# Designed miniproteins, single chains, continued (4): the designs that were tried, part 47

Each design is a single chain, and the fold is of that chain. pLDDT is the mean over its residues in the fold that is shown.

## One batch from the design tools (miniprotein)

Design m13706
Fold by ESMFold2-Fast:
Structure m13706 (fold): chain A 76 residues (1-76)
Amino acid sequence: SVDFEEAFAGFPVESLAGFLRAEAEDWKSPELLELADRLLALGDRAVILEALRIVQEHKNDVEKAIEALRELLASL
């Protein structure tokens, strides 16, 4: 398994935000894009990294990705 935090340790928040936006746009889901935008608006590197981890883990199941991102947002 890839150590996700270690893989992205060198990237600033702006780069992580760009990666999250690209993933959300690639899925073409308005709900996923809205959730990504809400998380990005917080400007928190750790939150954005966790959101990116969630979308990477669940990218083959958009419904699970949306559910996990809603849970992340609700926990903040």
Scores: mean pLDDT 75

Design m13707
Fold by ESMFold2-Fast:
Structure m13707 (fold): chain A 81 residues (1-81)
Amino acid sequence: MSKEELEREVEAAVLELAAAVLLTVLRRNPERTDVEEARRELEKLRARLEELAAAGKVSPEERERLEALLEEVEREVERVE
């Protein structure tokens, strides 16, 4: 694996972990979660996914999986509003 390939995989993994953490926080502590901050973080993650996709840093399969995860986060944000 080249350094460039490793960096691409790390960026995708970081996005996935960030989304999973946000989803977990929303599910575990809805009453204590700042919903507006959660929305801002979700928007940042969506923007980052689009940047990675545009740069060719995520496969179509990874993009679909990450988009599905972000949709789950969006549903939880709406649920705790």
Scores: mean pLDDT 78

Design m13708
Fold by ESMFold2-Fast:
Structure m13708 (fold): chain A 68 residues (1-68)
Amino acid sequence: DGASKLREIHAQASADPRLTAELQGGTTLVITAKEGGTLTLIGLTLRAIGDPQLSATLSGNVLTIQAK
């Protein structure tokens, strides 16, 4: 389901020192790129928008993913 997909992405993002990741209320994940993290953030954005169980919005260096 979308919630389990969010947990997978949260674990992936939180393992990268160039990103910060915060899971909010179990249905929203906010990922912020630090210096050098922009390409990784773009890759996560493409993964999220390609998943029918997720919605994603990228604004500057902040990616917001929501479970459907």
Scores: mean pLDDT 83

Design m13709
Fold by ESMFold2-Fast:
Structure m13709 (fold): chain A 78 residues (1-78)
Amino acid sequence: MVEEVLARAAELEEEAIRALEAGDYEKAKELVERAGRLLLENAEALAEALGLDPEEFRRGVERSVEDALQLIEEAKAA
C-alpha cells in the first residue's frame, strides 16, 4: 500500500520532469500538485512507514511542492 503510493507519486514526478523538459509548464505544475496532494492524503501512513513525524513529513512535502512550483515559474519566465 505505502509502496504503491510512493510508486504513483514517483510516476507523477517523472511525468512532471518530462513535461518541464518539453516546455509544458502548465502540465508540469499540475503533475507536481497532483504528486504533492497524493503524498499529503497519505501522510500519516507514509510518515509511519518511513519512521518520520507526520507533521514534519507534511511540512517537507508542502515545501518541496512550493520549491518545485517556484522553479517551474522561473523556467517559464526565462
Scores: mean pLDDT 84

Design m13710
Fold by ESMFold2-Fast:
Structure m13710 (fold): chain A 59 residues (1-59)
Amino acid sequence: MTLEEALKRLEEIRKNEKENPKEYQAFVDAAKTDPVVAEALGILAERRRKELQELAKQK
């Protein structure tokens, strides 16, 4: 899986209202052996942190 494919798949999991925790956990497990998956998880985690910080500033 390429970095682009991993990012797209993680975003699809995230955007689904019925997020599948098992599928997300599989990506976390894959990140232990695949650096591309680890990079994708890091990118999405950083984006989420920035979004949450901006929301906190507005409250």
Scores: mean pLDDT 71

Design m13711
Fold by ESMFold2-Fast:
Structure m13711 (fold): chain A 56 residues (1-56)
Amino acid sequence: SAKRRQVILVYEKALAEGKSKEEAIEIAAEKTGVSKATAARVVRAYEAQRAATLAA
C-alpha cells in the first residue's frame, strides 16, 4: 500500500540523517499518521527484506 511505502521512505530519510532506528520509527509514525506499533511492524518487515537483499 502507499502508506507502507511512505513509512519506509520517511524511515530511510531519518536514518540517513543520523537518527536511531527507534527515533526513525517515531518520525515515520508521526509523518504518516500511523501508530508507532504499525510503523514498527512495517519497518521490521522492511529491514528483514533489506537484510536478505544485501546478503545476496
Scores: mean pLDDT 81

Design m13712
Fold by ESMFold2-Fast:
Structure m13712 (fold): chain A 70 residues (1-70)
Amino acid sequence: SMEELLRKSEELGRLVMETLIETSEKNLERAREEGDRAAELTAKAMILMGRGENPEEADRLLLEALRLSR
């Protein structure tokens, strides 16, 4: 049923977001250990996007990371 599909979709969406945030947090830790500033900024932006927080700050971090990668 549509209701069952919506419930499963909601559950999967939550698990996907949890996994993306966890992966991004690990990427942030590794970037800091390696001194990779561009990777650090990218990981911070991914965490913000995964949480649905401050999209303007996430965009700013990604643009700065891109600038450092050139």
Scores: mean pLDDT 83

Design m13713
Fold by ESMFold2-Fast:
Structure m13713 (fold): chain A 66 residues (1-66)
Amino acid sequence: SKEEALEKGKEAYEKGLEYYKAGKYEEAREAFREAARYFEEAGDYEKALEAEINAGIADIIIGVEK
């Protein structure tokens, strides 16, 4: 269960990075938020925090582009 959550978190985090590089900040934000949730479920709070920070960065970019 925790191992599966860790793998799902990594997959979501990688998708977040791909969306971010493509300028798809709304999709990146959602992917990073999903990654943070899975990392928290896995007990990897450091990776959860990294994902939350990246989601926050994407959210700021969304706000300044509108």
Scores: mean pLDDT 86

Design m13714
Fold by ESMFold2-Fast:
Structure m13714 (fold): chain A 55 residues (1-55)
Amino acid sequence: MSKEASEAGKKAYEEALAAGLPEEAARWIGMSAAFEKLGDLRAAAVARRRAEELA
């Protein structure tokens, strides 16, 4: 994973945890942000949907 994608994912994950979301939902939010940065919009959408189901 590129450094920028890793940083975007980590930032989104930490922000989700700070907002009070469950850890598993926060993980999927982080994954979605990382995939968006990589240009994998399909994987990003799947990860976002998983986060919504768990939040």
Scores: mean pLDDT 81

Design m13715
Fold by ESMFold2-Fast:
Structure m13715 (fold): chain A 130 residues (1-130)
Amino acid sequence: APADLSDVPTDATEIDASNQGVSDISPLANSNATKLNLSSNQISDISPLKNLKNLTELDLSSNQISDISPLKNSNLTKLDLSDNQISDVSPLKNLKNLTELDLSNNQISDISPLDSLKSLKTLNASGNKI
């Protein structure tokens, strides 16, 4: 069975659940985390992250994610989405606080939605279809 996240305390501000065979992140839906590392799992559905308003740093690298629309209203400053199956980055267009973004090794052909991200200092979009 994948690692059970139900034992993570709701008041935990930094959570490292990387490389734990996680696919279901629904236990994190009410998390107060400011930093969340979910890298190297089997996650495809990130809808539980949609209301995590305190989240500023998120690592979702090396998962099976294609739909990032749950992130469209997040307050993220650092986001790693590398090594997923993402083609549409339009959900990121309003993330005005983003300073670091890694989109490498996805299926992205159009990064024009990122043109509005005026705080962005670091962008890695290598290994895409741009």
Scores: mean pLDDT 88

Design m13716
Fold by ESMFold2-Fast:
Structure m13716 (fold): chain A 85 residues (1-85)
Amino acid sequence: MTDEELAEARLTTLRDLLRDLGIDPREAAEAIRRGSEAFAELVGRAAAARLGPAYGEAVRAAVLDLLEELRRLGYSREEIAEAIL
């Protein structure tokens, strides 16, 4: 898998997660622009509301790791925010 293919797979995972949790892409993009912790808190709260606090914490941690992987693949926070819109 190329870095470009890996990045697209990770972005697709983010988009699918936001859709499944009913999060507005614009709200998600604004949270990413504020910082990784702000985005993780938004997504973790939505996940906790759906399947409980343990799931919320697991999703929060997974999202932080996923954002870090995207940054290592050369994506800025702004580029990630634009990609999920």
Scores: mean pLDDT 85

Design m13717
Fold by ESMFold2-Fast:
Structure m13717 (fold): chain A 66 residues (1-66)
Amino acid sequence: SLLSKAASYYAAGQILYVAGELTGDPELYRKAAELYRKASELYRQAGDTELHDEMEKKAEEVEAKA
């Protein structure tokens, strides 16, 4: 389902974000933001406006760290 795909991208983004926090590697933040944006679009398609907005906000915050 769209929700399952979105959750998978969100989980992958969280893993890369944590790796970025541990290593300080800006590329990991960029990849995490990309995954959060993929999750955001899938949540939007699924009609989950709250998770769509949350993922977009996370992507913006993480990109600012790169």
Scores: mean pLDDT 87

Design m13718
Fold by ESMFold2-Fast:
Structure m13718 (fold): chain A 72 residues (1-72)
Amino acid sequence: SVQSVQDLLDYLGLPEEDAQAVLARLEKHGDAGVPLGEVIPSLPKEKSEGILVRLRGDEVLAMIPGKGLQRF
């Protein structure tokens, strides 16, 4: 959901990013894991590197190096 995307963006310190645009980019990949930099192209590589995100129903799942799987 857009709220799950907003929660992820808030967690990453990116509250100004367009959650609807990020959700639309995630939906283009279906339920497949996608590198964070592909759905937030404005994000510097050092902040996106190694993070994979995917949709599962109304949730967003993020695999974050050193933190593991996070659910939003």
Scores: mean pLDDT 79

Design m13719
Fold by ESMFold2-Fast:
Structure m13719 (fold): chain A 56 residues (1-56)
Amino acid sequence: SKEDAIRELAELAGISEESARQVVENPTDTVIRVAAHDTGVPEERVRELVERALEA
């Protein structure tokens, strides 16, 4: 589900669920790149989790 994917992203990146939700709700290349850089999570993995959230 969307909420499960948001939670997974938050846990993986070490950020709040609110911050993870913001990335999912505005999934531009810039937002994904910035989130990946700031958290140390690979950009491709952030993109995969965002896709899973949007598929639900």
Scores: mean pLDDT 78

Design m13720
Fold by ESMFold2-Fast:
Structure m13720 (fold): chain A 64 residues (1-64)
Amino acid sequence: MAEELVKKGKEALENGDYETAAEYFKQALEIDPTNKEAALGLAKAYMKLGKEDEAVRTIQEIAA
């Protein structure tokens, strides 16, 4: 399940739908909080949206 949401998030990033990408990656992390791929995707989506602080926090959460 989480892998499918990560795939949808990546597709949204490729299409420039950064808000949609962030939503899919958040849903993947709700299912599997340890999914590093989803966390990295969410951080990238936040960076594209100009939310650098949220991106840094997301990376720090998976590093803890």
Scores: mean pLDDT 79

Design m13721
Fold by ESMFold2-Fast:
Structure m13721 (fold): chain A 59 residues (1-59)
Amino acid sequence: SLEEKAREIAEKAYEYAKKLGIDVDFETLYRLALVLLRQGKSFEEALEELIKRIKDGLI
């Protein structure tokens, strides 16, 4: 399901943030991943977008 994919993307992005010492809200990552998937982004595109936003300090 899209919900299962969004959760996996959020988990991967959350682990990335933890490795960088960046504190992010998991539910925010999940909601953003779900929106991106619903907009037609692939799993890889959605994950890359979340990682970019974390790196840019936008999450």
Scores: mean pLDDT 87

Design m13722
Fold by ESMFold2-Fast:
Structure m13722 (fold): chain A 61 residues (1-61)
Amino acid sequence: DLLEEGERAERLGEQYAERGDYELAAKLYEEAAELYAKVEGAEEKAKEAREKAEEYRALAE
């Protein structure tokens, strides 16, 4: 299920962010956003995941 896959990607992204691995965190949140974008009714989750990916990408730079 794409929704569950997106949620797993988010959890992994949170774990990497806690460790300071912002590049990996950003990639995982980007993956979550893409998965959520394919799920009807998950538009808010997709938006939040994209915002988190952008935040962590900026921290990685």
Scores: mean pLDDT 83

Design m13723
Fold by ESMFold2-Fast:
Structure m13723 (fold): chain A 65 residues (1-65)
Amino acid sequence: SDDLILRVAARDLGLSLEKVREAVELAKSLLDKPEEEIVRELMERFGLSEEEARGLVNAARVLSQ
């Protein structure tokens, strides 16, 4: 379930579930772009580290299948 994946990501990254949901939704809208561009957008909009942003891009890819 999408909820379970997002909750696991929030726990593992130490982020709020609300922030993870919003960041993943943005990442899903940008999946046609290069990964570096998506990572940069997440870092700028949500104050995420590069590692956190990459993890959420991966979650967005899994949830978009």
Scores: mean pLDDT 84

Design m13724
Fold by ESMFold2-Fast:
Order: C-alpha cells, then structure tokens, then sequence
Structure m13724 (fold): chain A 115 residues (1-115)
C-alpha cells in the first residue's frame, strides 16, 4: 500500500538524515506520482531568514520500482508513449502535461488489469 511505502521511506530517510546535521538533504515524495525526490538545501539557522535550494534529484517513482506493479507500469508507459527516463525527466522539469498523460495511461492500465 502507499502507507507502507511511505513508512519504509520515512525509515530510510531517518537513517540517512541522522548523519547529516549541518547541511540538510531531505527526501520527499511527490504526492501526485509517488516518486521519491531528494532535495538539497542549506540548513537555515533560526533568525537567518535565508535559504537556497541547490539541486533536486528525481529517483524512479516508487510505483515503477515495485516488482508487483511493474507490468501495470510498463503498460502505462507504453500507452503514454514515453520511456521511464522520459517520465522521470518530466517529473524533474515539472512537465504537467507529460505527468498527466502518464497518470491517465496508468489508470487505464489498472482498469485493464482488473478486467
């Protein structure tokens, strides 16, 4: 389930984050795609008021890395006419049109799998 994935990622983030106190990298989940995203940012000292983000790295969506979901995800990518790399790039670039197309294809692939 999504909650189990979120729990596992929270554990992983806690294990990774315990070592990095001065300049904070944090892991978040894109709520639309379920993709794991790492953001790097300088920790803001209380009262400094200034923070800059350095870089975002997009990892393959959790849903595309799950073996049980792989056939459904593969069909969704085929229907959307894109590769996994293109989908990841679309998430990174916040390409709403491509992300939406993948999600529509994913819903159709799920419906097909349930039939």
Amino acid sequence: SLLERLRAMARLALETGVGGIVETEYETIDVVTGARVIKAGKRVAPGSGVESEWEEEVFPPLITSEPAAQPVIDRALERAGMSLDEFVEAIYNRDEEKVRRFLEALLAAIDEAEA
Scores: mean pLDDT 52

Design m13725
Fold by ESMFold2-Fast:
Structure m13725 (fold): chain A 99 residues (1-99)
Amino acid sequence: SMNERIAERALQLLDAAEKAVEDLYRKGLITPEEANLFLETLREIKALIRQGLENGDLVGALREAIARLRELYEKTSNPLLQAIVQQLIDAFEALLREG
């Protein structure tokens, strides 16, 4: 279904963002505290998307995910982390327009 495809794309984008954060941490470009905060938040958002798909409220899950990503953006001064989060926000807003 369209909702299953939207959820799959959202989860793939979150997986890519987690790998990008892990890569930044491995390269010493972010702190352990930044890495832990971002990875924990991204994993919580993945759980929200999965629950939204299961419960038939994927739109609500995507809106909540965007709200949490905007909060995460404001919690960092690191432009590399801000770029990752902004790309996710933009992609999730595009997914909302498709659903």
Scores: mean pLDDT 90

Design m13726
Fold by ESMFold2-Fast:
Structure m13726 (fold): chain A 80 residues (1-80)
Amino acid sequence: SLEEEANRLKEEADRLYQQGKYKEAADFYSRAATLYKQAGNYEKAAEWYRKAAEFYRMSGDEEKAERWQKLADELEKKAA
């Protein structure tokens, strides 16, 4: 399922984070969030896009951080 694939990508992101690979972890968190969104799980999609934004910010990618944070905020409103 889309959620099972998203969980696998999230686990890979967690592994990359533990290795200090923040930008790569952010890429995997954003991919997992996109699959949650496609599955209609806006709450989890918002959570993982926010996580991706945080890690893009830590890696110096302010443009991607802002983009994913805005999407997370919009999806959080849809989940409410």
Scores: mean pLDDT 86

Design m13728
Fold by ESMFold2-Fast:
Structure m13728 (fold): chain A 56 residues (1-56)
Amino acid sequence: SDSNIEKFAKKVGFPYTVYDETGNPITFNSLEELKKASDEDIDLFEKEFKVTISKP
């Protein structure tokens, strides 16, 4: 989990902006902020923002 999120963060860089299902921008400014958001429910995070971070 942590390994995959760290690899994802290195690939996208910060600030990293995603869009939710209604088109609202959400910006992450650090690895810690991204981890907090994805740690609550990684499956919902991936579904909402249409990204894959739980798989290699």
Scores: mean pLDDT 69

Design m13729
Fold by ESMFold2-Fast:
Structure m13729 (fold): chain A 58 residues (1-58)
Amino acid sequence: MEDEKKARELYEQAVKALKEGNYDEAIELFQKALDVAPGSLELRRRIEKLLNEAKKKK
């Protein structure tokens, strides 16, 4: 299954949205990445940190 690759792609898209100031889109993409990457502890931790950053800027 390509879950890890999909999660990383969603993560990269979310980071780009966050950089562009599109916080709602970034939050949605981070949530989707978390749903796809339950087994990747490192990736989940990174996503959670950036998700909180996006929420703080709302």
Scores: mean pLDDT 77

Design m13730
Fold by ESMFold2-Fast:
Structure m13730 (fold): chain A 68 residues (1-68)
Amino acid sequence: IPEVETVPVREAAERLRELAKRAEKAGKPDLAKRLRERAERLERLPEDVEVDLETLERYEKELEEALK
């Protein structure tokens, strides 16, 4: 599949912060810290930058796997 779906970097950073909150609530503070640090790095990028949705989905899957 040649086409990738992307999201604005600000939306991607917000989604990572929400994943970090979920990780903290689940008792995974190290994972939450990594997700917050990633969100902070994205927030430093210009607003015109887009992030692959697949990358965000991988972080969501990593959280779900950690919660099992």
Scores: mean pLDDT 78

Design m13731
Fold by ESMFold2-Fast:
Structure m13731 (fold): chain A 68 residues (1-68)
Amino acid sequence: VEELLKKGDDLMKQGKFEEAANYYKEAVEKSETPEEKARAYMNLGIAYQKLGKYPEAVKAFKKAAELL
């Protein structure tokens, strides 16, 4: 999970937001703890914001908040 989050973060720095979102989605699926899953959803929400996908971003942030 940490490696997937880091790959997503590197892609975010490169402006490759769609690719970053795909790594964060995989991190959500492979997360073993609520804390890891919340972190992956938070980063997914940020990636969706950067893509202008605001409804998807809001949904991801809500999922992260439910896990905290």
Scores: mean pLDDT 82

Design m13732
Fold by ESMFold2-Fast:
Structure m13732 (fold): chain A 70 residues (1-70)
Amino acid sequence: KAEELLREAEELFRQALEAAKEGRYKEAVELLREAARKAVEALKLLGKPEEAAELEKWAEAKIAELEAKA
């Protein structure tokens, strides 16, 4: 399950980057938020709460940047 969540997060993260590159910031925010949720859940399941917290912080900062552009 954790490995599957990480794979799904990676795919969503890739889509978020493409959306941001094309100026679709609102869509990029939604995709990045979902990717971060899945990645954080996976890291917690793998016993890496510290890495999960770091990722969550990074994602929140990145989402705020993208929202400011939208």
Scores: mean pLDDT 82

Design m13733
Fold by ESMFold2-Fast:
Structure m13733 (fold): chain A 56 residues (1-56)
Amino acid sequence: LREEVYNKSLEAIKNSPTLVEGLKKAEEIADKSPLSPSVKASIVTGAALDWIGDQL
């Protein structure tokens, strides 16, 4: 489940025209999961940082 939410969040960030829009979409994906708020925040942040790192 965590890996699934991470992958969907990463895809949302990657396919969005801006990081802000991608984060908003990733938050929506995480919010529909039964994960705790801290785990959701960690996954979304991790996906964003991983994608940014891959661009550098």
Scores: mean pLDDT 76

Design m13734
Fold by ESMFold2-Fast:
Structure m13734 (fold): chain A 75 residues (1-75)
Amino acid sequence: MERLRELAREAQRALEAGDEERLRELAREMAGLLAEAVGLSPEYLLDIANGKRKPAPEDVEKVRRALELLLAAAP
């Protein structure tokens, strides 16, 4: 959980800086951890992160909710 929060904060910084290469790197790292958090396959999330597959709306909502919970939770 703590590593996902740190990666999410770094992703916000990369967005503010416009560093798209770092965003892709962070997305790949987060995909593995998010899979565990949301109960999806790591390979499935990696395929989405690499643009090989379009995510189902249900899976997008699961990831979105997981990120919201991670960022909202107290340390």
Scores: mean pLDDT 67

Design m13735
Fold by ESMFold2-Fast:
Structure m13735 (fold): chain A 112 residues (1-112)
Amino acid sequence: SEEEEIVKALQAAADKYPYKDAPYDVAKPNPKDPSTLGDYLLLQGKYEEAVKAYKKAIEKNPEFAEAHYNLGVALEKLGREDEAVKAYKKALEINPSFVPAKERLEELLAAK
């Protein structure tokens, strides 16, 4: 199934790529969930499609800090750094203890 393919792709990427580049929330794969679809697209290197999926996830749940963070990661992969900074800031506004978003934001701001 498509759900099984998503799970296998997420597991294969976890073994192959650094943890920091792995998509978040692999616990409940649902191909109809825009966040899960975004994670799968991010792993496939389909960054523009991942951005669209994460924006849809944010429409469904605007307070989903992980979706804002993952949107930032996809935007950063596209070289859209100012938009990525805004996404990471939004993730931290929702969850001030979201360490991955804070670390990414600090790295991007230091590189300016």
Scores: mean pLDDT 74

Design m13736
Fold by ESMFold2-Fast:
Structure m13736 (fold): chain A 56 residues (1-56)
Amino acid sequence: MEEEAELDREIRETAEELSKKFGVDPEGVYGALRALRKERGLDYARTAVENIRKEL
């Protein structure tokens, strides 16, 4: 539960940062990362978010 809540917060923050930097829809990015977590699992989504944030 705590791990899921923390990842959801990081996904939202990452979507906002990508929106600000690249002009993409933050809700679209948030939705895509949430779908990735459901499809590929929590650890995969966390790694993807970390990689995206590393490039920001």
Scores: mean pLDDT 78

Design m13737
Fold by ESMFold2-Fast:
Structure m13737 (fold): chain A 66 residues (1-66)
Amino acid sequence: MMSGEEAAKKALEYAEKAKEAAKKGDRETQLKYANIAGDYAVLAIQAGNEEGGLEAAKKAKEAYEL
């Protein structure tokens, strides 16, 4: 099982990749990475890292809306 700390870190990494794709106009890659970031944020919360997971979910949403 992935730790909540590792899951939150992965969510933030994928949210950043989604933002980079958005800057390039690559909507398909942006949505793909934003979805992965959201999935990791949920895993972080389920693993007991509610604070890190909520922050990561916020970043995933921000990347999705670019």
Scores: mean pLDDT 83

Design m13738
Fold by ESMFold2-Fast:
Structure m13738 (fold): chain A 82 residues (1-82)
Amino acid sequence: MEKLLKELKEAIIKGDVEKAIELAKELIKLGKEVEALFVIREVIDKVPEEEKEKVLLIGKAITYAAKGDEELAKKYFEKAEK
């Protein structure tokens, strides 16, 4: 668990959006949406400016997954991937 959260933090800071989305989806499968959102909140100010919008979209996808809205979660992950 802690390893996945650490990897998510590192992927976000490095601007590796594809890896961040993969790790976020894995954390959602494990029911760790709240912990994943805390990681995003912690690192958002350290994200490269070019990637901030995509990281916020990942956070929105995780938020909708936490609320049980799988359709909106998928939509926001797809927006982050473009």
Scores: mean pLDDT 83

Design m13739
Fold by ESMFold2-Fast:
Structure m13739 (fold): chain A 68 residues (1-68)
Amino acid sequence: MKAIVTTSSGKVYEAELKKLLDEKVAEFELPEINGTVITPVLKKGETAEGIVITKEGSEKATVTVVEE
């Protein structure tokens, strides 16, 4: 499962599903920045707010699943 992540700072990254943390929460990896994004569980074409976590800190992001 692939997603596009747009951070609150205006940066855009590709993300890949790493694991489902539970029935309602998903973790995606952001290999370009060695980070993760935590979102609600989403299906292809769905968008939600998530939180990006990196060494630099955390910020809100918009996450859209583009491929399951």
Scores: mean pLDDT 82

Design m13740
Fold by ESMFold2-Fast:
Structure m13740 (fold): chain A 57 residues (1-57)
Amino acid sequence: SAAPVTGGALGTEDRPALDAATRARYERLAALAVEMMRAGVAPEEIGLRLQELLAAE
């Protein structure tokens, strides 16, 4: 447990069950972006690709 640091506590875990599923989806997209970066794809292209994937969903 970390010390209670005042200044801007994180409290975005309002929906634990839904949050888990949502995070899994975002992490999958993030992993895909990382793979594209490793493949040498330009960051601008990665951004466009991610937006298309989000729009398709």
Scores: mean pLDDT 67

Design m13741
Fold by ESMFold2-Fast:
Structure m13741 (fold): chain A 72 residues (1-72)
Amino acid sequence: DAIADFMRSLGVTSQAAVDRLRAIFDQNGVLSGGQIGDVMRANGITDMDRMIVRMRQIDTDGDGVIRAAELA
C-alpha cells in the first residue's frame, strides 16, 4: 500500500491518518504538502523537515503535489 508506506516513512503509524490521506487521494488524484502536513499535525508530528525532504524525492514534477504515478 503506497500511501501507508509513504506515511510510515514520515513516522505516521495511525491507520486513521492513512485512511484520511487515501480518501483525499482517491477524491482528487493528488496529495498536496498542505494536506499531508495537516494530517501529520493532527497526529502530533510538528517537525515537517522529513516530510519536505520525502516529498521532494517523490514529487518529480516539482509542483508541490504527489500524483498516483509518483506513489505507484
Scores: mean pLDDT 73

Design m13742
Fold by ESMFold2-Fast:
Structure m13742 (fold): chain A 65 residues (1-65)
Amino acid sequence: TTKEAAFMIRAVGIGLELGVKVTVTIKDGKIEVTLEGDPEKVKAAKERIEEEAKKLGIDVDIYEK
């Protein structure tokens, strides 16, 4: 959907800005985000990605590696 596409673009953009590896997967209508990188940057990326998901009204699961 358009909301999923918008979320993916924003999540990847946040990762690029912060130097965090962002992997976005859509499974059974659910969006999963995996974040890899420096712990401080991963925390900042997670907070921004959660805000973008909330703005779009999308439920996401966020994992850290």
Scores: mean pLDDT 82

Design m13743
Fold by ESMFold2-Fast:
Structure m13743 (fold): chain A 91 residues (1-91)
Amino acid sequence: AEELYKKGLEAFKAGDYEKAIELFREAAREAGDSKLGGDALYNAAEALVKAGDLEKAREYAKEALRRYDAADDAVGGTAAAIRIIGLILDA
């Protein structure tokens, strides 16, 4: 999961948002209900915003919040929610 997440970040930095979304989705699938799963889905939502898919970005952000809640990472979940709402409003 961590290796896929790292590859997703590298793809995102390279501007390959489709590849980043795929890698983050795979990382989230392997990580399950964990902070890493939440982080992966949050970054997938950011990549979806960059790709122009705001509806999927909202869905991924909502799932990221559920993963953070399940992992008992309320601080991480709250921060992610604020950031993704800002991204959706800005886009």
Scores: mean pLDDT 75

